# Designed miniproteins, single chains, continued (5), part 75

Each design is a single chain, and the fold is of that chain. pLDDT is the mean over its residues in the fold that is shown.

## One batch from the design tools (miniprotein)

Design m18597
Fold by ESMFold2-Fast:
Structure m18597 (fold): chain A 54 residues (1-54)
Amino acid sequence: MKEKIIEKIKNNPNLSRKELAVALAYLRGYTLEQIAKSLNITVEEVKEILEKIL
């Protein structure tokens, strides 16, 4: 499961710093709410970024 996220990151050179940060935090087991809080974005934005990567 985690390997798929890493592969999509490697194959998507247009990932922003924010999108990469979301992916790495999710990979480390942070909740969507924790990721949203740390990056000062909405939970909906976190979900959209993860859907793009996953």
Scores: mean pLDDT 74

Design m18598
Fold by ESMFold2-Fast:
Structure m18598 (fold): chain A 67 residues (1-67)
Amino acid sequence: MSEEKLQKLRAHWEELKDKFPDDPEVQALALSALGDIAFEQGKYDEALSYYQQALAIAQEINSTSAE
């Protein structure tokens, strides 16, 4: 995937995260997507950080799955 496309996807997910700060499902989805983007960019430490944050939120959500 191109750098420009990854940057656009990152901006989209960051915007969605900002618009729904109190929605844990949206927060978990956005963090997971940002983790995938960071992984594709070779930023593994950043990707791991995002995945850990998404997992923590998903574990807090009682029986809610992040789609």
Scores: mean pLDDT 78

Design m18599
Fold by ESMFold2-Fast:
Structure m18599 (fold): chain A 78 residues (1-78)
Amino acid sequence: LSEAEIEALAERLRRTYIEEEGVSEEVAELLAEAARALLAGDFESAEEYGVKALEKLGASEEEIEAFREYVRAQEARA
C-alpha cells in the first residue's frame, strides 16, 4: 500500500464511523489514525491511537490489553 492509499483508506474509515455508527468525530479520527499507523508499519503509534479510541468507547482493561497484544503480534510478523 502506498502512502496515498493508506490515507484514502483511513479517511474512508473515519467517515464510515461518523456516518454509519454515529461515533464522535474525535473517536473516529483516533480509529482512522490507528488504522493508518498499522498499515504504514508504525506499530507504536497504532497502539497509542487505538488504546485512546478504545478508552473513549468505554472498553475494558482486558479489551485494551488484547488490542495491545494484537498490535505486538502484527509487528512480530512484519
Scores: mean pLDDT 77

Design m18600
Fold by ESMFold2-Fast:
Structure m18600 (fold): chain A 82 residues (1-82)
Amino acid sequence: GTVVATTSVTNFNGTSYTITVTFSSPAKNASVGGIAIDKEGNILATGITSSSSVVTSLTVTVTLPSYATGATVGGKGTGDAA
């Protein structure tokens, strides 16, 4: 079955955003994707990571140009129940 994921976003350096996905239970075949969008809906940056191991959380970092500080940054995680 698919596990439920909760997403949080942390800004480390004005332009670097870490997206953390926390799973409701241990997840296998887990992945997290991140995206940054300006106010007009243009994609500024993306990132993706995955795990071959059973995990309870995953992170991906999305880096924006300096002029894009204040852009909307979000992400989504997926995984199968371990």
Scores: mean pLDDT 74

Design m18601
Fold by ESMFold2-Fast:
Structure m18601 (fold): chain A 74 residues (1-74)
Amino acid sequence: MTPGERVLEEMRRELEAAVRAGASREEVEEIILRGQGRLDEVARTMSPEERARLWAAFDAMLRELAERHPEVWA
């Protein structure tokens, strides 16, 4: 996996574990903010095209989470 894909996979696992444990929206948002920071660091080493794909994958992950767990996104 690319470094960006690895960060996304780690975020996905952390988010899924938190939601499964009954985390609040605030706790989920905190995980997302930390993950965005890590993605920004990795994105600085990427081309504009790779960066765009990374952020598109991040957005898709958040949409999937919101669709599966609408109670979290309120």
Scores: mean pLDDT 80

Design m18602
Fold by ESMFold2-Fast:
Structure m18602 (fold): chain A 85 residues (1-85)
Amino acid sequence: MDVEKAVEIIEKKLPEILKLAKEGRYKEALELALEAQKEALILLGKATEEEAEAQLKKNLEKIKEMPEEELKEKVDYLVAQIEAQ
């Protein structure tokens, strides 16, 4: 089932995302989270490979321009959501 494979992709990357966030590597943590989201969206049929790749590139460009404080806030929010499970 595609949903189970999407969850597996996210679950495999979650420990690394959390580790990067705890180490203050916010840009890398957010980039990894976006890559996991791209793979999950493709598997769920919610985006084509082309659409998912375009969205990832757009998000990565926004992250490149993003201040450190905003990167930290976004990653802290994601970590809080994961830990609240």
Scores: mean pLDDT 74

Design m18603
Fold by ESMFold2-Fast:
Structure m18603 (fold): chain A 113 residues (1-113)
Amino acid sequence: MSKKEKLIEILREAVEAFRAVFDEMVRATGGKLPDDVRLELARLITEMERLIDEASKLPVEEAGKKALEFLDRAIQFLEELRKKSTDPAFQEALDRMIEILREAKKKIEEILK
């Protein structure tokens, strides 16, 4: 598998895992999740999907850099939400989402070596 194919696969796996946690969180919170938070999390999924499309068209070094910049920003956003959350189900979902993105970041950093 090329470095580019590995990068795209990592991003696809991260999006699928993140979406699964998002769907589980929506069910676990019984629809009590604020609309602004739900929309921001849905926006992260959309940005990851756009990043996958863009990565297919860019050199691997540029695609990887954009992916790392996105992941750092997304992790920061989720960590800030985690600090403000008091719902245990939402906290657990955020912790899982952060773990998914951190693992994706590690795998991408390894490809770019």
Scores: mean pLDDT 85

Design m18604
Fold by ESMFold2-Fast:
Structure m18604 (fold): chain A 76 residues (1-76)
Amino acid sequence: MVSKEALAATTEASMLIIEAAVEKSLGEKPSEELIERLKEQVERLEELLKKETNEADKEELQREIDALREIIEEAE
């Protein structure tokens, strides 16, 4: 079962991905402030991944990390 902490962190990651997608749809690159928030969320998810023992939850956390990193790389 997904922990409350993992669920909260993945939900926050999804919200940031949506914000980045909205900015892109408006022809704007993600703001510096949004990029910093994405980086902070990546660090938080990586910390949770190190503590996670469930394989499925690890894969979910890794997918969210990969998605956030892709957005950061596109903006940099």
Scores: mean pLDDT 76

Design m18605
Fold by ESMFold2-Fast:
Structure m18605 (fold): chain A 78 residues (1-78)
Amino acid sequence: EPVLSPEELQRLLEIEKQLNEIGEMIKNKEPKEVILEKLDEAIEKVEEGLEKSTNPVVREALRRAKEMLLKLKEEIEA
C-alpha cells in the first residue's frame, strides 16, 4: 500500500519548492519583509498539512519542515 497519497506528495513537493525559493531569496539578499512573507506562507502550508494528514511519516516530515522554517524566520528577524 502506498505510504503517500498524491495530495500528500504534492504538498511535500510544494513545501520543498518554497524552502528552495526562500533559500535563494536569502542568498540574493532580498528585502527582509519579502522573505518573512514567504516564510509565513510556507509555515501556514506546513501547519495545514499537519492538520490534514494522519500518516505518521508525512507528519514527521512536515514537523521537521516547520521547525526549519521557524528557525529561518527567527534568524531573519534577528
Scores: mean pLDDT 79

Design m18606
Fold by ESMFold2-Fast:
Structure m18606 (fold): chain A 81 residues (1-81)
Amino acid sequence: SIEEYLEKFRKVASKYLSEEDLEKFVELFRELAEKYLNGEISLQEVREEMRKFLESLGVPEDLRELFTTIAVTMIQELKKS
């Protein structure tokens, strides 16, 4: 379920993001995942929106790529179900 993926993501990202930034990112993840599952956006659009959001928070490039890759992978696994 999406809730299981959100829990796994929170566990990883909480080491690097503040609680406030983590909650904002999780909410963005949920919104983008719903849009993707509804066929409204592509995976490239998901990746770009997450990248821009993390960049706006001042997250370093390596961590932006890590979090974006994890999130996109989770969304792809949800779609395969």
Scores: mean pLDDT 79

Design m18607
Fold by ESMFold2-Fast:
Structure m18607 (fold): chain A 77 residues (1-77)
Amino acid sequence: SLEELKEWIKNYVKEKYNISITDEALDTLIELIKKYGLEDNKEAVELFIDSVLNLLKHLFENVIGKAVADAIKKLLP
């Protein structure tokens, strides 16, 4: 279910990256996962989340990371 997917992503992100994902970012990731038909493939979801979070982690290491992360959210469909 969508609720189970949201909870799984929150736990996965916290466990692997030690990041507390915002509800807004979580909703954006869910919309993308559904848009590309990934919700039934956990391996594809993991790879997608890993790709996005590795990018966000790089951005968060900078003083302006928040502004750049916000810009990325606007670029995601």
Scores: mean pLDDT 71

Design m18608
Fold by ESMFold2-Fast:
Structure m18608 (fold): chain A 61 residues (1-61)
Amino acid sequence: MPSLEELTEGIQAAIRAGDEAAIRAEVAKIPDPTLAALLLREALRALGQGRELRIRFAPKP
């Protein structure tokens, strides 16, 4: 089962590639519809602004 961190890495890679379809495919792997909607919204915002995804699931080193 992909972890939330693995899903976030996949979404981040799709954002760097500028691929909305890949973002949607990665978000579709999330079983929680509320979390999926939140991550999709943030990923599409980051894509539109040319930014990296800025969601934290673990403390930054």
Scores: mean pLDDT 71

Design m18609
Fold by ESMFold2-Fast:
Structure m18609 (fold): chain A 65 residues (1-65)
Amino acid sequence: MSPEARRALMEQVAAQMQAAFDAQLPPEEMQALREALKKQLQDAGLSEEEAQAVIDGVLAALERR
C-alpha cells in the first residue's frame, strides 16, 4: 500500500468513526463499526496490530475532545 493510499484510508476510517461518535451510537453499534473498519484496514493490507492501532488512535483523539 502506498503512503497516500494509507493516508486516504485512515482519513476515511477517522471520518466514519467521527460521524458515529457525533451521532452518539450505542456501545454495541460502535463496537460493530470498529470491528468492520478494522477488517477493512486488514483487507487493505495492514496487519491486525496496525489496524488496531489506527482504530485506537482515532478513538483516543475523539475522546480527548
Scores: mean pLDDT 78

Design m18610
Fold by ESMFold2-Fast:
Formats: sequence, C-alpha cells, structure tokens
Structure m18610 (fold): chain A 74 residues (1-74)
Amino acid sequence: SLQAQLEKYKKKLEEDPDDMIAIINAAQIYIDMQDYQSALELFQRGKEIAIQNNDKQAAAGWEKRIAEIKKILE
C-alpha cells in the first residue's frame, strides 16, 4: 500500500534526515495521495539540503518541483 511505503520512508528520514532518495520517494507518495502540502514541505527540505551542500543544480530542480506544487495549490 502507499501508506506502508510512506511509513518505510518516514522511518528512513527519522534515521537520516538528509536522505535525498527517501525525501524524493516520500514526496512522490504524497503527490500520489494528493497530499500536495506534505509533498511541498518535503521538496522545501530537499532544496534546503541542496543549498547547504552548494549544489546549485539540485537546488534548481527542487525549486522547479516546488513551483509546480504551488501552482496546483492555487
């Protein structure tokens, strides 16, 4: 189930808050569940991590995803 997969990635994020694969997968599950607000929060977290790591390309990718979700929420 989507709920069981989400719980798996939430546990990974409790152990490693910077796990980018877990952030991406959890956010995608939230989108599939139409929980766009929770997906937005995870994308914002991914952007913060990319900025901290001076990864401009990753930060731009996260910003694009954030903009797409914000458009849905309008």
Scores: mean pLDDT 87

Design m18611
Fold by ESMFold2-Fast:
Structure m18611 (fold): chain A 101 residues (1-101)
Amino acid sequence: GIRDKLIKEAENIKKSSEDILKEAEEGKKNAKTKDAADLYQLAIDLAKKAIELAEKAIEVAKSGDSEEQIKEAKKLLLEAGVQAGLAGIALGVGKIIEKNS
């Protein structure tokens, strides 16, 4: 059903965001420039928000299947996806700056 699909997608976003977080933390630790370090920090902050929102989406979807709960889970999932996407972009730009330093 839709509830199980929302949970699965939120779990996928959480996992992707955890992978971005780990890579961004490693990037920040090894950053040679402030510009690269600032982008890795942005990726860390965005990935943490994505994880929190994905966890909330899972919680809401698990709490019930009412129209209001499904609507809230969808909203949280969309917000989690946006934060995860931005985190990935920030990580990618941080890597480009690091390579050109």
Scores: mean pLDDT 90

Design m18612
Fold by ESMFold2-Fast:
Structure m18612 (fold): chain A 74 residues (1-74)
Amino acid sequence: SMEERIAELKERADKLLKEAKEAKEAGDYEKFSELAGELVKLLRELVASGDPEAIAYAKEKAAELTKLLLELES
């Protein structure tokens, strides 16, 4: 179902964001870039679902990813 798909996407997004943070802290920029790309794909799918909670979640996670990216530019 759509609800099951959204729940799976949220779980995968949480895992990818955690792993991206860990890769950044380890200085593994190649892995960070790969994980960030995968996360963006999942966030786009959450937004495409049209579910208000999924969209709100995706926006929050996108903001967190943006903060991580901005820290790399300093």
Scores: mean pLDDT 85

Design m18613
Fold by ESMFold2-Fast:
Structure m18613 (fold): chain A 74 residues (1-74)
Amino acid sequence: SMGEELARRILAALKRALEDGVPFGELTRNSLAMLLLRLGNRQGAEAVLALPVADISPSEESLRTLAILREALG
């Protein structure tokens, strides 16, 4: 339930940012998806990871986090 509550709050905040024209980067998105996955919310992690990001050049940390997420989510 904590993972579900946190997923709803994170998704709402990120969707609001997109609606308001406030971009967020791949590292932010991927880190939040990883947090939800670690809390056992696979569905929430997938939903966050599906959100669009505005990055010109992804960081090594961002790419590493994405690789772990892809492996865990299948």
Scores: mean pLDDT 77

Design m18614
Fold by ESMFold2-Fast:
Structure m18614 (fold): chain A 63 residues (1-63)
Amino acid sequence: GPTPLTPEQEALRLRLIKKTNEKMKTAKDFDELDKAVREAIAEVQREAAEQGLDPSLLRATDP
């Protein structure tokens, strides 16, 4: 099963999912969708960093 998340990490994960879903609904093509997803991930990573949370648990981990 999935790794347990803290309430704060789960909230950020849900925010990413919701932002991605909203942008997917407004995206007209695959290029817009790809950009929207990247922007949503970057925004959530920035918010996580500002709050002192580990963004790696949001599957936004760099190599």
Scores: mean pLDDT 67

Design m18615
Fold by ESMFold2-Fast:
Structure m18615 (fold): chain A 76 residues (1-76)
Amino acid sequence: GAVRVVVEAPVDGEIKEAKAYSDGKLIGELRNVKVKKGERIGLVGEAPPGTYEATVEFTLKDGSKYTVKATAVAEP
């Protein structure tokens, strides 16, 4: 089912790419978004129904990289 991984932006800037992984699998992504630190953003994707612990990797346009953790639910 559909998954939306919601995280807070770690810094101000332009996100070139953000990817959410759970158990090594890509479950959500976001590209080319301008953000403010603390802004809630959603990475969208698909996974089998269930609850996922996700690691979200951000790559900013300036080359900076950040990692945050989030919990996501894929509905039936």
Scores: mean pLDDT 82

Design m18616
Fold by ESMFold2-Fast:
Structure m18616 (fold): chain A 82 residues (1-82)
Amino acid sequence: AVEELKKEAVKLAVEAVLLAVEVRYDPSKRKDLDEAYKKLGETSDRLEEASRDDRDITLGAKLLRGLAIDPKAGDEAVKEMA
């Protein structure tokens, strides 16, 4: 169910962005941010695998992966969107 993975990916992306802002003011939250990025990367990998024939979902998954663990994958997705 790609739809369930999409919802989880959005939830994790929002959580990671909020934690990234918080870490600037409270370094103790760095562990929570690292965990959120790890979960986001795992979910983005599952989305990319499940949606090989859907360009928009694949590009979205690569962008999320770029935020989490692989900036190069994110950069490649941005270039394809432009």
Scores: mean pLDDT 67

Design m18617
Fold by ESMFold2-Fast:
Structure m18617 (fold): chain A 70 residues (1-70)
Amino acid sequence: SSATKLTFLIEFVKIAREKGVPEEEIKKAAEEMWKLLLAGHSLEEVVARVTAKSNEKLKEAILEAYKKAL
């Protein structure tokens, strides 16, 4: 749902900031994930695709946000 997608992105930004991920890196990841979600990709597909290319802290933030959104 749109609500689940928005909750995921909001939680991702919060968690990534708490973990000390640089703001530009958070912005880039959020923009990429939002673009994929708008293109019709599922949240599961977006999480899998973006985490495959992410550093450790970014990956952890994405996975924790995904758990909180569900």
Scores: mean pLDDT 87

Design m18618
Fold by ESMFold2-Fast:
Structure m18618 (fold): chain A 54 residues (1-54)
Amino acid sequence: SELTKTETLLLLFEMVLNTEKWLAERGNEDAKKAIPETEEQVELLKKKVEELQS
């Protein structure tokens, strides 16, 4: 279902965000630059999950 798909995408993007933060802490500049965009994607997916649960 759309809810299950969106929840799965949210989980995957949260894992990506955690990885980017881990790499940024270790001096990876590309990962550091990617964090804001990944955070925005996570927030959009959270909103989508909330909408689909209603």
Scores: mean pLDDT 88

Design m18619
Fold by ESMFold2-Fast:
Structure m18619 (fold): chain A 63 residues (1-63)
Amino acid sequence: MVEARAVGGAAIGLELELGGREGDVLRIEFVDENTAVITMPDGRRLTLSTEAALDLLARMEVL
């Protein structure tokens, strides 16, 4: 990559199984340094700051 305003070029997706229940899978996608999108098992999407998403992951003992 040359320097560009390539926002979200290094996006990372994570799929997490919450609570060990089959089907309770939470998907977290880090779109850029400041934005994360959480997709819940029922298909709902929540947009959070990266800091808020990392805090959520820490509370779930993923980090």
Scores: mean pLDDT 58

Design m18620
Fold by ESMFold2-Fast:
Structure m18620 (fold): chain A 74 residues (1-74)
Amino acid sequence: MTETIEVTATIDTEKGPVTGTATATATRLDPETYRGEAGIKTEYDEVSGKTVRVTAAAVALPGEVVGTGSIFAE
């Protein structure tokens, strides 16, 4: 069923990969499989204190999300 899970996400940025914690909404297909998407926001302190936004990411068997993002100023 659809549920909210907390996962470790690696976000690909122009400065290289950044790892952070994300919340994902996922549909459980069976006891060991999730399918869904994650909305991820993280602070990129090493570069400029900018927020990285991820528009879409797959939720894998559980605990890992990989996506792409962009760095922008707020």
Scores: mean pLDDT 48

Design m18621
Fold by ESMFold2-Fast:
Structure m18621 (fold): chain A 105 residues (1-105)
Amino acid sequence: RRDRLREAFEKGVEEGLKNPEEMKEKALQFLYDIAFKGKTATEEEVAYYLGMLDGAYKAGVITDEDLKRVLFYILTSKNGALYRVLDLLGDESPLLKAIKEKYEK
């Protein structure tokens, strides 16, 4: 299970590094849809889009305002798959670790 989620996350990171601005917008829209539109998502889909954010973060296009928006969407979400992915992959990147620490406190 964790290995499949890590594979999806790594694929997302690769896409985020290739097209950071576009992948940032797609990942933010995905999290918004989960938080406010009741979007149903699999754990693998969540891992993939969180990977896009991590790739965009590594490419330097994620601002402090973007990070606050990500945290707001996560804290607003009632999607259990999102929290399970953060629990399993939270240590895979500094971005995910910071997010996990914020929502757990």
Scores: mean pLDDT 78

Design m18622
Fold by ESMFold2-Fast:
Parts: sequence; C-alpha cells; structure tokens
Structure m18622 (fold): chain A 85 residues (1-85)
Amino acid sequence: ADEMIAKIREMRDTARKLAPSLTPEQARQVAGQLVLGGDVAYSLGDYRLAADVYRLASDLARQSGDDDLAREAEEKARRARELAE
C-alpha cells in the first residue's frame, strides 16, 4: 500500500511539472493515467491524494479538450474530497 501511494505521488508530481509543456494528445493520455492512479489511491483510502490526483487529471483533460474525461475526473475529485475528512 505505502509503495503504491508513493508511486502515485511521484506520478502526480511529474505530471504537474510537465503539464505546461504537454501537447493536447499527451495531456489527454496523462489525464487518463492520473484517473487510474486516483482510483487506486481512493481504493486504498487515501482520499486526499485521490482528490488531488483527480483534480490534476481534470485540469489536463480540459487542456486536451476532452470535456467528458474532465467532467468524470472533476466528479471523482469532488467525491474524494467529501471523504477526506
């Protein structure tokens, strides 16, 4: 669990650094990977990390023009934030 959480944090930090330089297609692919990472963090009970990762996924999905992925990630981020108490 701790190893997986550490990898998800690393993926988040890398994606955040690269976000301004990503092409729309790269941003869409990274957003999809971040949604999967958020789902794993959520399943492990790290709701704060899940919310943060989903929010970044939503931002990158919007950067790519994938409005459906952006809405999915935004809804997942909202749900994870509610559980982060």
Scores: mean pLDDT 87

Design m18623
Fold by ESMFold2-Fast:
Structure m18623 (fold): chain A 96 residues (1-96)
Amino acid sequence: SEVEKLLRELLEEAGLEPLKVEVTADSVEVEVEGEDGEETAFTAEAILRLSGFRVTKVEVEGKRVTIRAELDEDLLALPVPERYQELVAAVRAAAA
């Protein structure tokens, strides 16, 4: 999936190790590892929100974080930084 590829790249740019990125038409689940679980959760949640996904669940297990999020049309309507424009376009295309 293009969305999975672009999300993985953004997580890696933020210094996180993506262990799992699974995208459906209206939801995403990511599993990431970082130096600190709480900081990792904060960073990954911010990336998902900027990508048009509303976080529904966060699980922190030491340095590993699992986040579930659902597509949010209101978030997709917000201005996004240039780095996120390609991902948001891919999310919109996948949801259509």
Scores: mean pLDDT 83

Design m18624
Fold by ESMFold2-Fast:
Structure m18624 (fold): chain A 88 residues (1-88)
Amino acid sequence: MLEKLKKETEELFKEVLELEEKIFVEIGLDNAPEELKIELAKKILELRELVEEVRKTEPDFMSEFEGKLEIGAEQAKKILEEAKKKKE
C-alpha cells in the first residue's frame, strides 16, 4: 500500500513539473490557456494531499518538494476559485 502511494505521488510530481515547464517556459503564464492553469492547480493540490498522506508514515518524504514548484497550494486554490466564479 505505502509503496504504491509513494510511486503514485512521485509520478504526479513529475507530471506537475512537466506541466509547469510547459506553462512557464514554453508558452508563458500570460499566454497559457486557462484549462492548463486549472489542470496544474488541481494536480498541485492533489500532490500536496498525497505527500501529506505519505508523511504520516515517513515525515521526511519529499521534504523539499514545495521549493521545486513555481506555484504553491495557496496560489493553486486561487486559480480554482476564480475558474469556478467564471463558470457560474
Scores: mean pLDDT 77

Design m18625
Fold by ESMFold2-Fast:
Structure m18625 (fold): chain A 89 residues (1-89)
Amino acid sequence: MEAVEEARKVMDELIKEAEKLDPTAAGGIRAIYNAALVGAPPERIKALGDYLKEQASEEAKKLIDKATRIAQGLVEGPEKAREAVEEVK
């Protein structure tokens, strides 16, 4: 439970950082997060993240990459969500 809450907090922080840098990238990160919330397969989340990184600035690519990792973890379960959060800290 705590790992999922921490992942949600980190996603919110990434969205806020992206909004300051590039509002389009922030929208992309929200799309990635929403895909995880509806239980999209990890492969679909990765493909969405890779697509959005191609359209983003170099700084925004880092935020999208972190968001994609956390979103994949959220779909795979609390243990994977925790690992993803620790990796992107």
Scores: mean pLDDT 81

Design m18626
Fold by ESMFold2-Fast:
Structure m18626 (fold): chain A 88 residues (1-88)
Amino acid sequence: MVVPEEVRELARRIAEAEALAREYARTGDAAKGLRAADIYDALAELFFNRYELAREQGSVTPYTEVLLELGERYKALADALRAEVAAA
């Protein structure tokens, strides 16, 4: 199966954010924590934008609900990570 280039790039960004978040957890390096949070925010915006595009096209399906859930999940991860860095 051919995976669309946009899906490959999305997977790469997710892996980068997770690696940075793990490095922050290991070292306490705030710059890495903030970079991970920035990527998670960007991921949340991408999923929210895809959900809104689907709504505008009248193609609301169980798949579009998953996009909304993913957007909310990554936004929560970004907010939690920023709060943790700010508290340190």
Scores: mean pLDDT 81

Design m18627
Fold by ESMFold2-Fast:
Structure m18627 (fold): chain A 110 residues (1-110)
Amino acid sequence: SKEEKLAEALKKMETLMGQMHIVITMAKEGQISKEEMIEFLRKVLEEYYELAEEISEVDPETAEKIRKLIEKMEEYLKLLEEGKISLDEFARNIAALMTEMYKLLREAIE
């Protein structure tokens, strides 16, 4: 069903959120470089775009809203890469965007 596919997508989103949180935390604690974090986050963003395409098969309106939030994450990643924002500012904005995406997908399930 649509609801079952969206519930599966939500579980995938939880996994991606966890991966983002771990890697950003590692960078903030100095365990990895900013460059290593950015490289990993680019791979996670690719997985978020794939997830949006999967969602679009059953709920194109929710998928489009999620895609816009992924695009904002990509914009913040570029600003960080260009040295225009701090790692701390980046982390706060990414956490907010991840929370908003998760809420949108949860609300689409009911």
Scores: mean pLDDT 89

Design m18628
Fold by ESMFold2-Fast:
Structure m18628 (fold): chain A 100 residues (1-100)
Amino acid sequence: MTVEELLARLEEALRARDEAAYREVREQILAEFPGYSEEEILALLKGLAELYFRSEDPAVRARAEEAMLAVLHAAQELLPEEVFNRLTAEITRYIRELEA
């Protein structure tokens, strides 16, 4: 499944308030994480950040933040420090653009 398809499934689960579907998609993202490229990880983080900042529902925002933190923790654990630092710099820049 593509990162775009996983993000779409995550958004659908959160809109439906389907906690089981949300957990399933999050676990699938984490299971597939070692196979992701740097670009795919960045796309995933950007999609989660957009879901957080564009949603008016506090429950959706909380779950999007939880998923984003889980992905960042996996990146910190599994990726070289240089790659992790590039990803965090890019996502921090993107988040600042969304906040404005």
Scores: mean pLDDT 84

Design m18629
Fold by ESMFold2-Fast:
Structure m18629 (fold): chain A 98 residues (1-98)
Amino acid sequence: MVEKVPLSELSEEEQEEALDLAQELKNVPEEVAEKIFAEVNEKYAEDKRGLKILAIAMELYKQGIVAENPKYKLRTKASREFSFKVGVYFLEQAVKKV
């Protein structure tokens, strides 16, 4: 174990949000996930709590840790935008499917 994901730095509700975001990323290529994370980080630079939740969600995703029973309750502007962009990615992939 190189580094432990600092879930304890988040509230219980923020931990649930991070796990829900990691679950949404399960089938997203890492390159795409990193690009979406960078775009949301730039757009919502002032949403420090939301960006911290997203950073932890990215680490959970990279480690393959996901919510067993996701609640799908996104509370921050950054997490909602991130989830929206992931949804757009899947929609674009579905449209390109010929």
Scores: mean pLDDT 74

Design m18630
Fold by ESMFold2-Fast:
Structure m18630 (fold): chain A 95 residues (1-95)
Amino acid sequence: MMKGTLTGGASEWEIGGKKVGVASGTLEIGDIKASFLAIGGKKATVLWEDGSLEEFDVKGETGEEVAKELAKKLGEKYGAEVEVNVNTDDILVPS
């Protein structure tokens, strides 16, 4: 089984009176790298370094829950064990 890492920021937001997990950062699965943005109850968008874009359905009221669900779905799709390394600092900084 391939190994992967999901690294980034995780936060809990209230949108329209509902708690929503948000996670963003980078992914590495084997030798392939990507960036991601994941919103609970919506989609996770993964932009791979080869220019391909993938979307996944994700759930979660916290960014950590959303990141773990994205990691699980990536692991199921690619046959990889994806380690989640997220913190609450990175999502609150403007681009």
Scores: mean pLDDT 78

Design m18631
Fold by ESMFold2-Fast:
Structure m18631 (fold): chain A 52 residues (1-52)
Amino acid sequence: MEIELELAPGTTVRVEGDKVTLTLNGQTFEVDLRDLEALKQHPAVTRVREAP
């Protein structure tokens, strides 16, 4: 499973399996899956893309 979220211009979150990666201004961070679930519901999320 692969999903990409765009929270704000220049900020993206990518999920692949159990790994969550947050990219912000060229820096990458590993984020907890539980926090990603909350992020999908956040009003700041502007776009969600999911691959089967």
Scores: mean pLDDT 62

